# Designs tried in a protein design run: designed miniproteins, single chains. Part 26

Each design is a single chain, and the fold is of that chain. pLDDT is the mean over its residues in the fold that is shown.

## One batch from the design tools (miniprotein)

Design m941
Fold by ESMFold2-Fast:
Structure m941 (fold): chain A 97 residues (1-97)
Amino acid sequence: PSKEEIEAEAAKAMVRMIYSIAKISKDYEEGAKLLEKAIKRIEDKGNDVVGLAYLYLGEMYEKAGDIEKAKEYYKKAAEIGSGEIKEEAEKKLKELE
């Protein structure tokens, strides 16, 4: 694997860790805020990493009750993501219509 591939996988692991901590703590608002800050550090690590982060932001805001922010982030995840990330984001958008 290239250095870029390793850095992208490390960024995905970080995104997943932030989401997992939010799920365990049930503090989705703080988790979302932390992930929003983290996006600035990963925005150059590839569309797949950023798409995953937007998908998790959508889920965290949805669980926090902020449906409008959830829709915004799911839309961004669908626009930038591919494969399973895009499919899940589009499914979430349809469920919230």
Scores: mean pLDDT 84

Design m942
Fold by ESMFold2-Fast:
Structure m942 (fold): chain A 67 residues (1-67)
Amino acid sequence: EKKEKLEEIEKEYEERMKKLNEEAKARLAQMDAQGVSLEELNKLIGEILREIGDIIDEYLKKKQELK
């Protein structure tokens, strides 16, 4: 059933985004406390943005397959 699959996809997306946000917040706070360089911080931000992109891409692909 399409409705059940949509609910699963939405839940998966929400859980992945929630976990990424919590992990990113914890890592950024830890790096801030350690006084890391701006270059190292920029690298972490780039990695987080890539992970966000991957999650969004997978979510959109799964939704499109259910049309």
Scores: mean pLDDT 80

Design m943
Fold by ESMFold2-Fast:
Structure m943 (fold): chain A 55 residues (1-55)
Amino acid sequence: MLTDEEKEALVQRFLDALKAGDYIKAAEILITLREKLDQEEFSRAVSEIVKRIRE
């Protein structure tokens, strides 16, 4: 199971990859989150990403 620090680091790297236009890297990070988190934890991570993107 990922630690809260590891979850935050992956979310931040995903956002950084999106801003850089590195969609392959962003997809890799998203797959890693999906594999390491259960459905509820993944949904929370996605909600946090969407919230930060909408800012």
Scores: mean pLDDT 78

Design m944
Fold by ESMFold2-Fast:
Structure m944 (fold): chain A 77 residues (1-77)
Amino acid sequence: MEEAERLLREADELARRAGEALREGRLEEAIELLRRAIELVREAARLAEPVDPELAAELERAAERLEGLLAKVEELL
């Protein structure tokens, strides 16, 4: 789970930076950060699934929430 933990830390940072970019009106940057964060969360969920399926499900829900935010930001372009 070392790889999954690393991916989650990176995804958390990217998601926070995306939120900051959104508040500053940097929509293109926010979209790039959100897409990267979503990919990392999904990869972490894939790695977690055989060991901790409950955690994997939580991560999939987190990715879904980020995808919803991404869709809203893309509509603002």
Scores: mean pLDDT 84

Design m945
Fold by ESMFold2-Fast:
Structure m945 (fold): chain A 64 residues (1-64)
Amino acid sequence: STALELALALLEAAGLSREEAERLVREAKQLIDQGKGREAHQLLLDAGLSPELADRVLVAVVLS
């Protein structure tokens, strides 16, 4: 999925390893699939992302 590749690229550009980016996307998607979008956003913030980057990653994960 192009959206998944975008999410991974954004996380790697922010300084995460590929393995960390894949784990974070997987955890965020699991939370979104459970209706826990707020917790998914907080997970991204806790990983050190800016609010703007967390929003972009979250949208990309939802679209994947």
Scores: mean pLDDT 86

Design m946
Fold by ESMFold2-Fast:
Structure m946 (fold): chain A 112 residues (1-112)
Amino acid sequence: SEIEKLKKEIEKDPENIAAWYNLGLEYFKQGKYEEAIEYFEKALELAEKGNNYMGMAYIYYELGLIYEKQGKYEEAIKYYEKALELLKELDGPESVIEKIEKKIEEIKKKLE
């Protein structure tokens, strides 16, 4: 039902970053990682086009989480580092910055 609502929002406004992002989140929650990535990549494309750097940071974070869930740790680190770079540049929430830094550290230790 939520997915159907989000798809209708996208039909009305294909540039609605929040709708694409939330559609990615719904597919991620269902363990449909490939579809979630496609929706997040569309949200990222729109965020880049609109210079929505904070939106890009959160999308990179979600992509990092998906790649981590898939066991693709090198890809997860790349996206987490992209999110971290933007959040630090934008003086984003310290709690989110610390959480991402901790995730990168934990994954790097796991790869040792």
Scores: mean pLDDT 89

Design m947
Fold by ESMFold2-Fast:
Structure m947 (fold): chain A 73 residues (1-73)
Amino acid sequence: MKVKVEILDQTDTSVKLLVTAEAPTKEDAEKAAKDAAEKAAKSLGGTVSSLQSGTSVEDGVAITDLTATVKLG
C-alpha cells in the first residue's frame, strides 16, 4: 500500500491536505486515505472539518484522492 500526504494550503487557522492512497481494493484505498488524513490532522493539532474523496480502479490497483480541510484550534 502506498500513501502520500501533501499540504495544498496553510493558514494560521486551517490546513488543506491532499491525500493519495494506492491499494489492491477500492475499500482499502479509501480507508487508507481517510486514516492518513485523520492522523495528519491530529499531528497538526487540529480536526478534520470537511472531506471529499474520489476513487479510480485500473488493473487491480485502486487509487483514492482525498481532499481534507483541517481546522487548527
Scores: mean pLDDT 82

Design m948
Fold by ESMFold2-Fast:
Structure m948 (fold): chain A 77 residues (1-77)
Amino acid sequence: SPAESALKEIDNLEKEIKEAMEKGDIETVKRYLERLRRLKASVERAAPVLDPASYQEILDRIDKAIELAEKGLEKLK
């Protein structure tokens, strides 16, 4: 389903961000943060084809992943 595919992509991006943070790879964390922001924009455009509960779950998961990346970047400064 579109919702399952989106959640899987978010999970993979979170994993990649965590690996990059462990390696101190600031540039890679910034790249994946940008990708998460683009994914959020894409999901917002897909709002009419997602049920409200799935839409909110996906947005909440993206926002948590963005927060993870932003906090990681603050620690790597």
Scores: mean pLDDT 82

Design m949
Fold by ESMFold2-Fast:
Structure m949 (fold): chain A 88 residues (1-88)
Amino acid sequence: SEKEKIFKLLSELLKKLYDARKATIEGNVEEAKKYIDEAMKILEKLPKWIQERLKPVLEAVKANPGDLALVDQAIAELFKVMDEVAKE
């Protein structure tokens, strides 16, 4: 039950990162910022250890709008977190 709730939130966060990625590719800086802010709100609902893993990479994306490589790093870190949750 708790694991299922965490996976649901991680899936919602992943969707926001892909939305931000698409906006970044299209040069839509305001849309990319909106999706990152929405991702950060979802992150606040996750366990502290996940927040500690993902907050630095999301803050880096927010500080450097238009940097596609940072968005891809955030997505990669999220997949690592999802793998660790799956092994619990």
Scores: mean pLDDT 88

Design m950
Fold by ESMFold2-Fast:
Formats: sequence, structure tokens, C-alpha cells
Structure m950 (fold): chain A 55 residues (1-55)
Amino acid sequence: RSRLRGEGPIDVDVIGRVARHEMEHHGVSLEEIRERLLRNFDGDEELVEAVLAAM
């Protein structure tokens, strides 16, 4: 509902590291990560690819 400090420059490297950690610890699949990133980035596939490359 509220617009928190979620916008602004996206630290792709940090997000990629966190996503990789979740995959290893939680067993989250790459498909799940991609879906989550697409939602967070408002469907920006370029950002999703950048995060995946940072993993």
C-alpha cells in the first residue's frame, strides 16, 4: 500500500547474491527466483537477467 524506500537504484549485485543464497539454503528453484524478480522489477526482464548474471 505504501511506497517505501523500495524504489531508487537497484543493487543488482546484492540481490543476485541474496537470490543465490536462497536457492542453496531454501532450495528455491531458478524459476521461482525469476518469477519473484519479475514481480519486484515490474516485469523488467533486463534487470532480471542482470541479477541472474550476478549470481
Scores: mean pLDDT 72

Design m951
Fold by ESMFold2-Fast:
Structure m951 (fold): chain A 57 residues (1-57)
Amino acid sequence: SIASRLGAQAYARSAAAGAPAEEAARNGQKVSDLALSGASEEEARKLADELAASAGW
């Protein structure tokens, strides 16, 4: 599904930013949930970017 793809992309983005696997998975799930709620791909990408920016703390 589109939500699954966006979640996987958010996971990869968070992992690339230095997030542990657990945090990357949580971030991916948040983006997937947003997409499932009917948010646009642009809104999903924005959330993924915000989550990646806070990753690795």
Scores: mean pLDDT 83

Design m952
Fold by ESMFold2-Fast:
Structure m952 (fold): chain A 91 residues (1-91)
Amino acid sequence: SMRQRLLQAALDSVQDMLDSRPNSSRRQLLTAGLMGGARVAGVLQDLQDVASQQNSAQDAQQAIIDWVRRDHPLLYQIAVQATDLQLQRQS
């Protein structure tokens, strides 16, 4: 149930990014999936706090990915899966 809700939120967020920015990089799509899943997991504010401490958009993106991979590995795996599934649908 929780895993399905996290996956659906990540899928929706990646799809929204592809719809608004069809040329988005894999890293941008993964970040969108992480933010979608984080909202459902109740950790979106933590991601925003981590991002706000960085000096560039690229560093903020990498910091989010590294933090989630370390502290929320299930969320990371779900966001990767969601990104891969949405990219397959666009092919």
Scores: mean pLDDT 87

Design m953
Fold by ESMFold2-Fast:
Structure m953 (fold): chain A 60 residues (1-60)
Amino acid sequence: STTFEAEFSSLETAIGAALAIIGDAPNAEVKLEGLKLTVTTSDDPEEQEAARKVLERAKA
């Protein structure tokens, strides 16, 4: 498994990113603690790429 972490400036942005991950990487485990989002993917490279792209887009 691979873990990605991101911290956001607002709860709305963090929730939006979490929902996008659930949509694009449905087998990933998503944990939101305050403004910190932790995404744990399987070893599937497509799932890892989907999670990475969502987090990059949310930070832009």
Scores: mean pLDDT 78

Design m954
Fold by ESMFold2-Fast:
Structure m954 (fold): chain A 100 residues (1-100)
Amino acid sequence: NPKKELEELIKKAIEYFRKAAETSGEEQSEYLKKAADYLVKARELVLKHNEKELYELLIKAYEEIIEILKNAKHDKELFAFFAERLKEQIKAIEKLMEKL
C-alpha cells in the first residue's frame, strides 16, 4: 500500500526535522541528514506511483515541515533557507499535478 508507506516515511521525516529544529551542531546535522533521507524516499515513492492523492499528502507534509523549520531554535537563517527550498518543491509538485 503506497499511501501507508508514504505516511510512515512522512512521519519519520517530520520526527527528525522536529529534533533538528530543537538542537544544534553535529546532532542537528545528523537529524537533518535522517530527515532529508526519509523525505527523499517519500518524494521518490510519490513520483514512482504518480497518483494525485500521494502528491497531495507530500504537499501537506512539506507545508508542515516548513512550519517546523520556521520555528527552529538555532541556525534560523539556515533553516529559513531550507524552508524556501521546500516551497520551491511544492510549486514543482503542483506543476506535475496539473498533468494528472
Scores: mean pLDDT 88

Design m955
Fold by ESMFold2-Fast:
Structure m955 (fold): chain A 86 residues (1-86)
Amino acid sequence: MKVIIVTEGADVGSVLAALGGAVQAALHGGELKSETKGDTHTFTVTNASKEGVDAAVDTARGLAAGGAKVEITREGDTTTIHIRGP
C-alpha cells in the first residue's frame, strides 16, 4: 500500500508524530521519502504494510483529538493524511 502524510503549518510535535507514523508504515520492506518546503512536510511511504497504514491513521486521529485539522482520504491502495495547523 501507499501512504502520503502531509503536515502544513503544524507544530513540531505534530510533525514528529507524523514522521513516527510514516516510519511505522515503512516497516517490513516499505520505503520512506521525506520532502520539506517551507512549513509543509510530506512523508511518502511505498510498500506500506496494512498494520503500518492503520498505525499512521490512528496517529492522525490522535492529533485531530488534540485540535489539529486532519483529513484522511483513501483512493485505491493509497491513503493520504493531511494534517493542518490552525
Scores: mean pLDDT 80

Design m956
Fold by ESMFold2-Fast:
Structure m956 (fold): chain A 96 residues (1-96)
Amino acid sequence: MAEVLVGLADMYVGLGNLLESQGDYKEAAEAYERAAELYEEAGDYRGAGGAYVRAGEAYEKAGDLEKAKEAYERAAEYYAKAGDEEAAAKARARAA
């Protein structure tokens, strides 16, 4: 079950990358958020944190600074759950 969720999450990361390459930053951010939710459901908290960082970066490029901040705060939460305090601290710094 978890492997299917991770596979779907990886597909959404791929979709986000494609959308970013086309300049569709808002849609890319939404794809990365969907990936993060799927990683969370799979218990892959590191994957969720990474996907939320990508969502935050895409929201910044789209000019949605409030959603970027929210995404970075979510990334910090999931990196902390994964035990990666260095990545959590970096994500918190980007949310500030």
Scores: mean pLDDT 88

Design m957
Fold by ESMFold2-Fast:
Structure m957 (fold): chain A 56 residues (1-56)
Amino acid sequence: SLLEEAYERIKALVEEGKSLEEAEKEVLNQLVLEGVPLDTAVRVVAEAVKRVKEEL
């Protein structure tokens, strides 16, 4: 799913040493460039960030 894809990307960026804020911006930009509508991308990335925070 799109949520799982965003979750995995954010988690990977944070594990590579990026801040959660930088990972959020990067994945949001990636999804929009890949053709995901902005409102959907924002919602999905916000949920993915929440999941990553719960596991850190």
Scores: mean pLDDT 84

Design m958
Fold by ESMFold2-Fast:
Structure m958 (fold): chain A 90 residues (1-90)
Amino acid sequence: DEEKKKKAREAILNKAILKWEENNFKPLSDEEIDEIIEEVEKEFGVEFSEEEKEKLKNEIKSMQEGLQTLSPESKELLIQQAKETLKKLK
């Protein structure tokens, strides 16, 4: 189901933002990203191909590079938005 995969992708990206906050705003490891993807696949009942997983990992890495340039206020706003998005996906 493409719709479930789209929701799962949104959940992965927003969970990565929250995990980044938990890591004191340090970039996530490949292992941490893989764990988030696996957890969301199980939660949503979806399976990503190896190519889709690689694209997700690259998107998260690119996102983290941008996030490193954010002000404290922008980081707080992003985190609140991530929390709100995850609540709506449940």
Scores: mean pLDDT 83

Design m959
Fold by ESMFold2-Fast:
Structure m959 (fold): chain A 70 residues (1-70)
Amino acid sequence: GPGRELSERVRSLSGLEKQVLSLIAEGKSQRQIGEELGISQSTVSRHTKRILEKLGLRSVTELRERIAAG
């Protein structure tokens, strides 16, 4: 199903990208993610963009919807 391809793409993410993805899935803000990982909000934003590009998704909203559906 559609969730299988997304799960395989998630496995290809770096350790830091997987941590950012997990925190996004939990509904945390970019500020909260930055505080938890010890990085700036702008760094979180850049990692979020790369994660979306790697997963073939357009937005954080679409990412959360796809995670909730799988």
Scores: mean pLDDT 79

Design m960
Fold by ESMFold2-Fast:
Structure m960 (fold): chain A 55 residues (1-55)
Amino acid sequence: SKIRHMTREELREFLLQSSLEALEQFLAIARSNNDTELAALVEEAIAERRRALAE
């Protein structure tokens, strides 16, 4: 958006700074709002975090 010119990659990096618990909650919110793009980004962040934690 014009107000928030954050790219998909920048948003992804922001999400990767969150805890797994926070990411799971964010995913639930995105799904409840039918925000498919945000849900996908959060799922990618969760997968990356789990790989880093060897889970």
Scores: mean pLDDT 72

Design m961
Fold by ESMFold2-Fast:
Structure m961 (fold): chain A 126 residues (1-126)
Amino acid sequence: PADPELGELTKDEEVNYWVGMARYAFRKKDEEMARYYLEQALAIDPESAIAYTELGRLYFEVLKDYEKAKEYYKKALELAPESARALTELGRVYAALGDEAQAKAYYQKALDIDPNNKEAQANLAK
């Protein structure tokens, strides 16, 4: 059945609803449903930096597909270059790929935007 709440939401609220459903599906490790929900978010807003960030997190944390995670986080940063979260997560992806130089560079960029980012601080150790 159609969700009656979606008809009353703004475009950003509709995107956030589908992203929330995707996050729930990923906690269940239901990759197929999580992809479906993120596809619904991108159908509403093909330039949603939040949807691309969640795709990157899915591929990194659940699927362990680091190359796909890197592609999605880079797309999120093209759309929102000052996302300290996406910069920190991309640093984690580079570290997982063994590229410590790129990992440190992205953690530094995250700290340049948010000096209080505890994860980026811990990974740089100063």
Scores: mean pLDDT 82

Design m962
Fold by ESMFold2-Fast:
Structure m962 (fold): chain A 72 residues (1-72)
Amino acid sequence: NAQLEADILRGIAEMIRAIANILKERGVVTPEQAEKINELVDKAIEAARSGDLETAQKLIEEAIKLLNEAVK
C-alpha cells in the first residue's frame, strides 16, 4: 500500500523535524544544523507526497545521519 508507506514516511519526517527543533531550543544542535535537517525533512515530505518513496526514504536517512552527527 503505497499511500500507507507515504503516510508513514511523512510521519517519520515530521518526527525528525520535531526532535531537531527541540534539540535546537536546548542548545544541543546549532540553528544552522537544525535548518539543514529541516531542509532534508521538507524534501522528504515532498518526495513522499509525489509518490517517490525511494527518494523520501533516502532523504530521511540523510536527515537521521545529520542529526546523529550533530549530537555526536
Scores: mean pLDDT 86

Design m963
Fold by ESMFold2-Fast:
Structure m963 (fold): chain A 81 residues (1-81)
Amino acid sequence: SAVEEEIKKLKKEVEELRKKAKEAIKKGDLETAIKLLEEARRKAQELVDLLIKNNAPIEEIIEAGAEESLFAMQIFALRKE
């Protein structure tokens, strides 16, 4: 379905942003890492909302929410550097 394709696209976008943020951290580019994590968090929030609106399995909603929370924690930690 169109919704399933949208969910897959958002999951892919979050994963790509996560990988780019990890690369930026490895290079010591904390400003770029923070911006990438903020984008990843926004996409993860969109994913959670979409999953809830479409009555997705609770486990999938929890996984997306946990991922969003992890990005928030990483942003907070990096901003202290």
Scores: mean pLDDT 88

Design m964
Fold by ESMFold2-Fast:
Structure m964 (fold): chain A 70 residues (1-70)
Amino acid sequence: SMSKEEIEHALRSALEALERGDVVAALSGLKEVLKHATGELKELIEKAIEALRAGDVETAKEYLRKALEL
């Protein structure tokens, strides 16, 4: 399982990828975290992935910021 620190680092890396316009890198990182996520963290990451698939980068960033506050 991923540690809390590893999850936080992966979520921050996904946000940085989105700021660079690298949606593919962000999705790859989020899918990896999703394998280890449970509860509210899992729900927020699933919503972020759904937003990215819909082309809504700003909504995805908001869900990732909420996940970092857990």
Scores: mean pLDDT 88

Design m965
Fold by ESMFold2-Fast:
Structure m965 (fold): chain A 94 residues (1-94)
Amino acid sequence: MSKEELETEIKVALLRMIASVVKLMVDRGRATPEELAALGERMIELAREVAESGNEEATREAAEALREAAEAARRAGDEETAERLEEAARELEE
């Protein structure tokens, strides 16, 4: 595995971890809109970096993590963050 491939795998793992943390925070009623917005922005940045790698499998996994976080944000009532995450996921899959 190249250094670039390893860095991409690490970014995908981080995205999945952040999505899981977002879901946990929402499920426990501890997510603030400010925290969701900050985590969402970081996820979008990481997902775009994954897409720039040209790895289609990693990009699909990144899009899936964004959608999981978007679903959690919607359950928390943060429609703005959910929409931004869904938009980013859609852009990655096109």
Scores: mean pLDDT 85

Design m966
Fold by ESMFold2-Fast:
Structure m966 (fold): chain A 83 residues (1-83)
Amino acid sequence: MKEGNELYVKGMNALNEGKYEEAYDLLTKAGELFEAAGDYRLAAQAYKNAAIAAKKAGDLEKAKELEKRAEELRKLAEERGTL
C-alpha cells in the first residue's frame, strides 16, 4: 500500500529528527493502514516505532498500548505465516 509506506517513511524521518509527536501520528496512521490491508508484519513494525516515539515524547501509557498491539500483531503474522 503506497499511502501506508509513505506515512511510514515520513514517520521514521520525523523520529530520527526528534519530532516525536509528528512521528507518533505518522507511524500510528501507517500501522492502521497496514493492519487494515492485512499486513500484520508491517503494522507491528509501524506500531513498535510509534511506541518508541510516544515513549520519547514522555507518553508512557500510549507507548505501552502500542507495544502490546505491536506484539499481538507480530504473533498474528507468525501464526498466519507468509502468503
Scores: mean pLDDT 83

Design m967
Fold by ESMFold2-Fast:
Formats: sequence, C-alpha cells, structure tokens
Structure m967 (fold): chain A 113 residues (1-113)
Amino acid sequence: MVEERLREMIEELKKKGGEAEILANALSLALDEARRHGLPPLAMAARALASVAANLGEDEAAAHLREAAEAIRAGKLEEAIRHLEKALEHTKDPNLREAIERLIEMVREELER
C-alpha cells in the first residue's frame, strides 16, 4: 500500500511537469533504492525530499526532512510527523510542500495501524 501511494504521488508530479518532474525523479529513485535494499519506503522518500530541499537552498527544510527519515527508520512516527511539519514551515516551493503534506498523510496512516 505505501509503495502504491508513493507511485501515485510520483505520477501526479510527472503530470505537472517542470520543477515537479525533478521531485518525481528523486522520489522514483528513492522508491527503487528502498525496494532494492529492503529499506522503509517512507524513510527513503523523506531523504529524497531532503535532497530536493537542499538543492533549492532550503537548508532548514532539508535538515528537518533528514530528521524525519531517521525517525521513520527508528519507528518513531510521531517524531517523524513533527519534523515533517517543521519542514513545511521552512519551504516556499509549492511542489515540495505538496509532497511533504502527502508524506505526512502516509506516515499518519502507518501510525494508526
């Protein structure tokens, strides 16, 4: 289910084109790495978003996205949500914002299991 939702987000970003396509490509690579190495897909997605934020010069957002990835890997999903919410406060990019909001939704669903 998580991989399917990440693929859905990637396809929606591809449909937008332009800067959103860069984000879609980063997430696609992260999903492939998660699958190849047996890593949590949500953690790899957060790391991909951190790389995009860093490339945009949004160092605070990138730092919070890296902390979210580590929290997801540790099973600390409530901590991960707090870091993702902090990343939203520090980004001005609308595509990155939408991707972070979608990731928060997916992490919340895992927390409710």
Scores: mean pLDDT 86

Design m968
Fold by ESMFold2-Fast:
Structure m968 (fold): chain A 57 residues (1-57)
Amino acid sequence: SAEVQALVDELRAAVAARDREAVRRALHRLMSIPGALTELDAEQRAVVAEGIRLLRE
């Protein structure tokens, strides 16, 4: 969906900026959308994984 794509783009920018608070917020929003993670391709899943690593959890 367009909303999921926009949130992945926000997460990508937050990861690039190493902004942990922005990463946490973007991940929370993604997780609040039912089925959002199932819509992600391999590159987008890598961005999510990098965000999680940045949060150290």
Scores: mean pLDDT 82

Design m970
Fold by ESMFold2-Fast:
Structure m970 (fold): chain A 65 residues (1-65)
Amino acid sequence: SDAEKAAELAEKALEAAKAGDAEKARELGNQSMRYAVRALSRGGDQAKVDKAAEAGKEAREIAGL
């Protein structure tokens, strides 16, 4: 699903940030946000979007973004 894709991309953004690749982390984070917005627009699976947002927030905090 789009919400699952958003979570996957957020995790990949964290990995890029840990590797010191700020540009890749930004790109993956932007893709994650696009999938999250799309998930909400396609019928609002709010619980899955919230889970993806929580994972992305934790990833950013750990990565120092």
Scores: mean pLDDT 70

Design m971
Fold by ESMFold2-Fast:
Order: C-alpha cells, then sequence, then structure tokens
Structure m971 (fold): chain A 54 residues (1-54)
C-alpha cells in the first residue's frame, strides 16, 4: 500500500530511531512529494509509525 511504501522509505532514510525529529521526517517526505493528506506520523515509545491521514 502507499502507507507501507512511505513507512519503508522513512525506515530506509532514518532507521527506527525515536531521536529523529518528526519535522525532519516530514521535510523529507515533502521533498518526495508526499503531503499531510497522504500520512500522519505517530510517535510511540520505541517506534515512529506512519498512519492514514483521517
Amino acid sequence: SLLDQIQATVRKEFGTSVTVDVEKIEEYLRSLGYTDKDYRIVRGTFTIRVVPAS
């Protein structure tokens, strides 16, 4: 799915590190043409997840 593709792209560029700023991830995804209509980022205790923009 599109979300799986976005999630894989984030993990490839930033890994699974929770120390990465959400803003930096959003800037990177914007540079690839993704917008707030395509995804939302949720920060967990040990993970960052990409979910549908609802």
Scores: mean pLDDT 70

Design m972
Fold by ESMFold2-Fast:
Structure m972 (fold): chain A 90 residues (1-90)
Amino acid sequence: DADEAARAYEEARREAGRTIYEVEQEMRENPSLSEEEAERRIEEARRRAEEARRRFAEVRREGVERALRESEEAVRLVAEAVRRVSERNE
């Protein structure tokens, strides 16, 4: 889940980087490319990357909340085990 979202974000980020690089390259080499068209393509690429980033952040947040809950439960179980051992050695 988190790994899939992370991979999707990395892929979207790389695609955005390639699109931005390609548009900047074309702006230098092709005087027919309008500034408006170039800006639109760059904005679309950034929007896709930002959307994938938000999705990754959401999945990661869910994972962190789950890990925190599991850690709290583990600490509770250890405390309970220590208490039982102390009572036996009384």
Scores: mean pLDDT 73

Design m973
Fold by ESMFold2-Fast:
Structure m973 (fold): chain A 94 residues (1-94)
Amino acid sequence: MEEMVERGRKLVEEAQRLARESRDNLKAVVDAGGSEETKQKFEEALRLAEEAKRLYALIPGASPEQAEILEKRGEELLKRARELNAEGKAGWAA
């Protein structure tokens, strides 16, 4: 239980950091007049990271079964958000 709550907390922190990174990248590409495709990648990454953060925040109040589902869904969202940020950065910021 405690270990699961601690994992949830760390995942919320990771999701917050990824959301901030995505937001900063989106601002930079918008300010520089970057492509719509690059903007959409960072916008989607931000959306997915914020959604993962919301799911992870529910873990402390969830049943063990529900907490496992929330962790799995959040991890899938964060994985996609990381991929989108990496693609956007490689094509734009590199």
Scores: mean pLDDT 80

Design m975
Fold by ESMFold2-Fast:
Structure m975 (fold): chain A 66 residues (1-66)
Amino acid sequence: MMEALKIMSEYLSPEKLSAVGIVLSAAESGLIPPEEALRFAEEMMREAGAPEEKIREALELMRESL
């Protein structure tokens, strides 16, 4: 999880990174499906212009932690 957030922090604003963190925390707590949290993070990184390679790296690390 921490390594995924580190990658995301290079592309996302603090506000957007915080939003992703909240959604991931909700998924870890069982409040939302993990797939929804991963999809949200993917869309945020894609909108920020992150390279596809970095999006995949972050998503793999998140999926392993959820």
Scores: mean pLDDT 81

Design m976
Fold by ESMFold2-Fast:
Structure m976 (fold): chain A 60 residues (1-60)
Amino acid sequence: MKKEIEEVEKKIEEIRKKIEELKKQDQNDFNVQLELGVLEVALAVYKVVKKKLEEKLKKE
């Protein structure tokens, strides 16, 4: 559980870095906007997974 939370945190950090890099590119590019949307959804999913893992660890 604790190791799994750390792995999820690393993935969140990697996604955040990719979002930051894409924001430096042309914001009017449809492909950039689409990629940003996908990464932001992935970020939200990993944040939910982390929260669920933390809740489970507290109940054990």
Scores: mean pLDDT 78

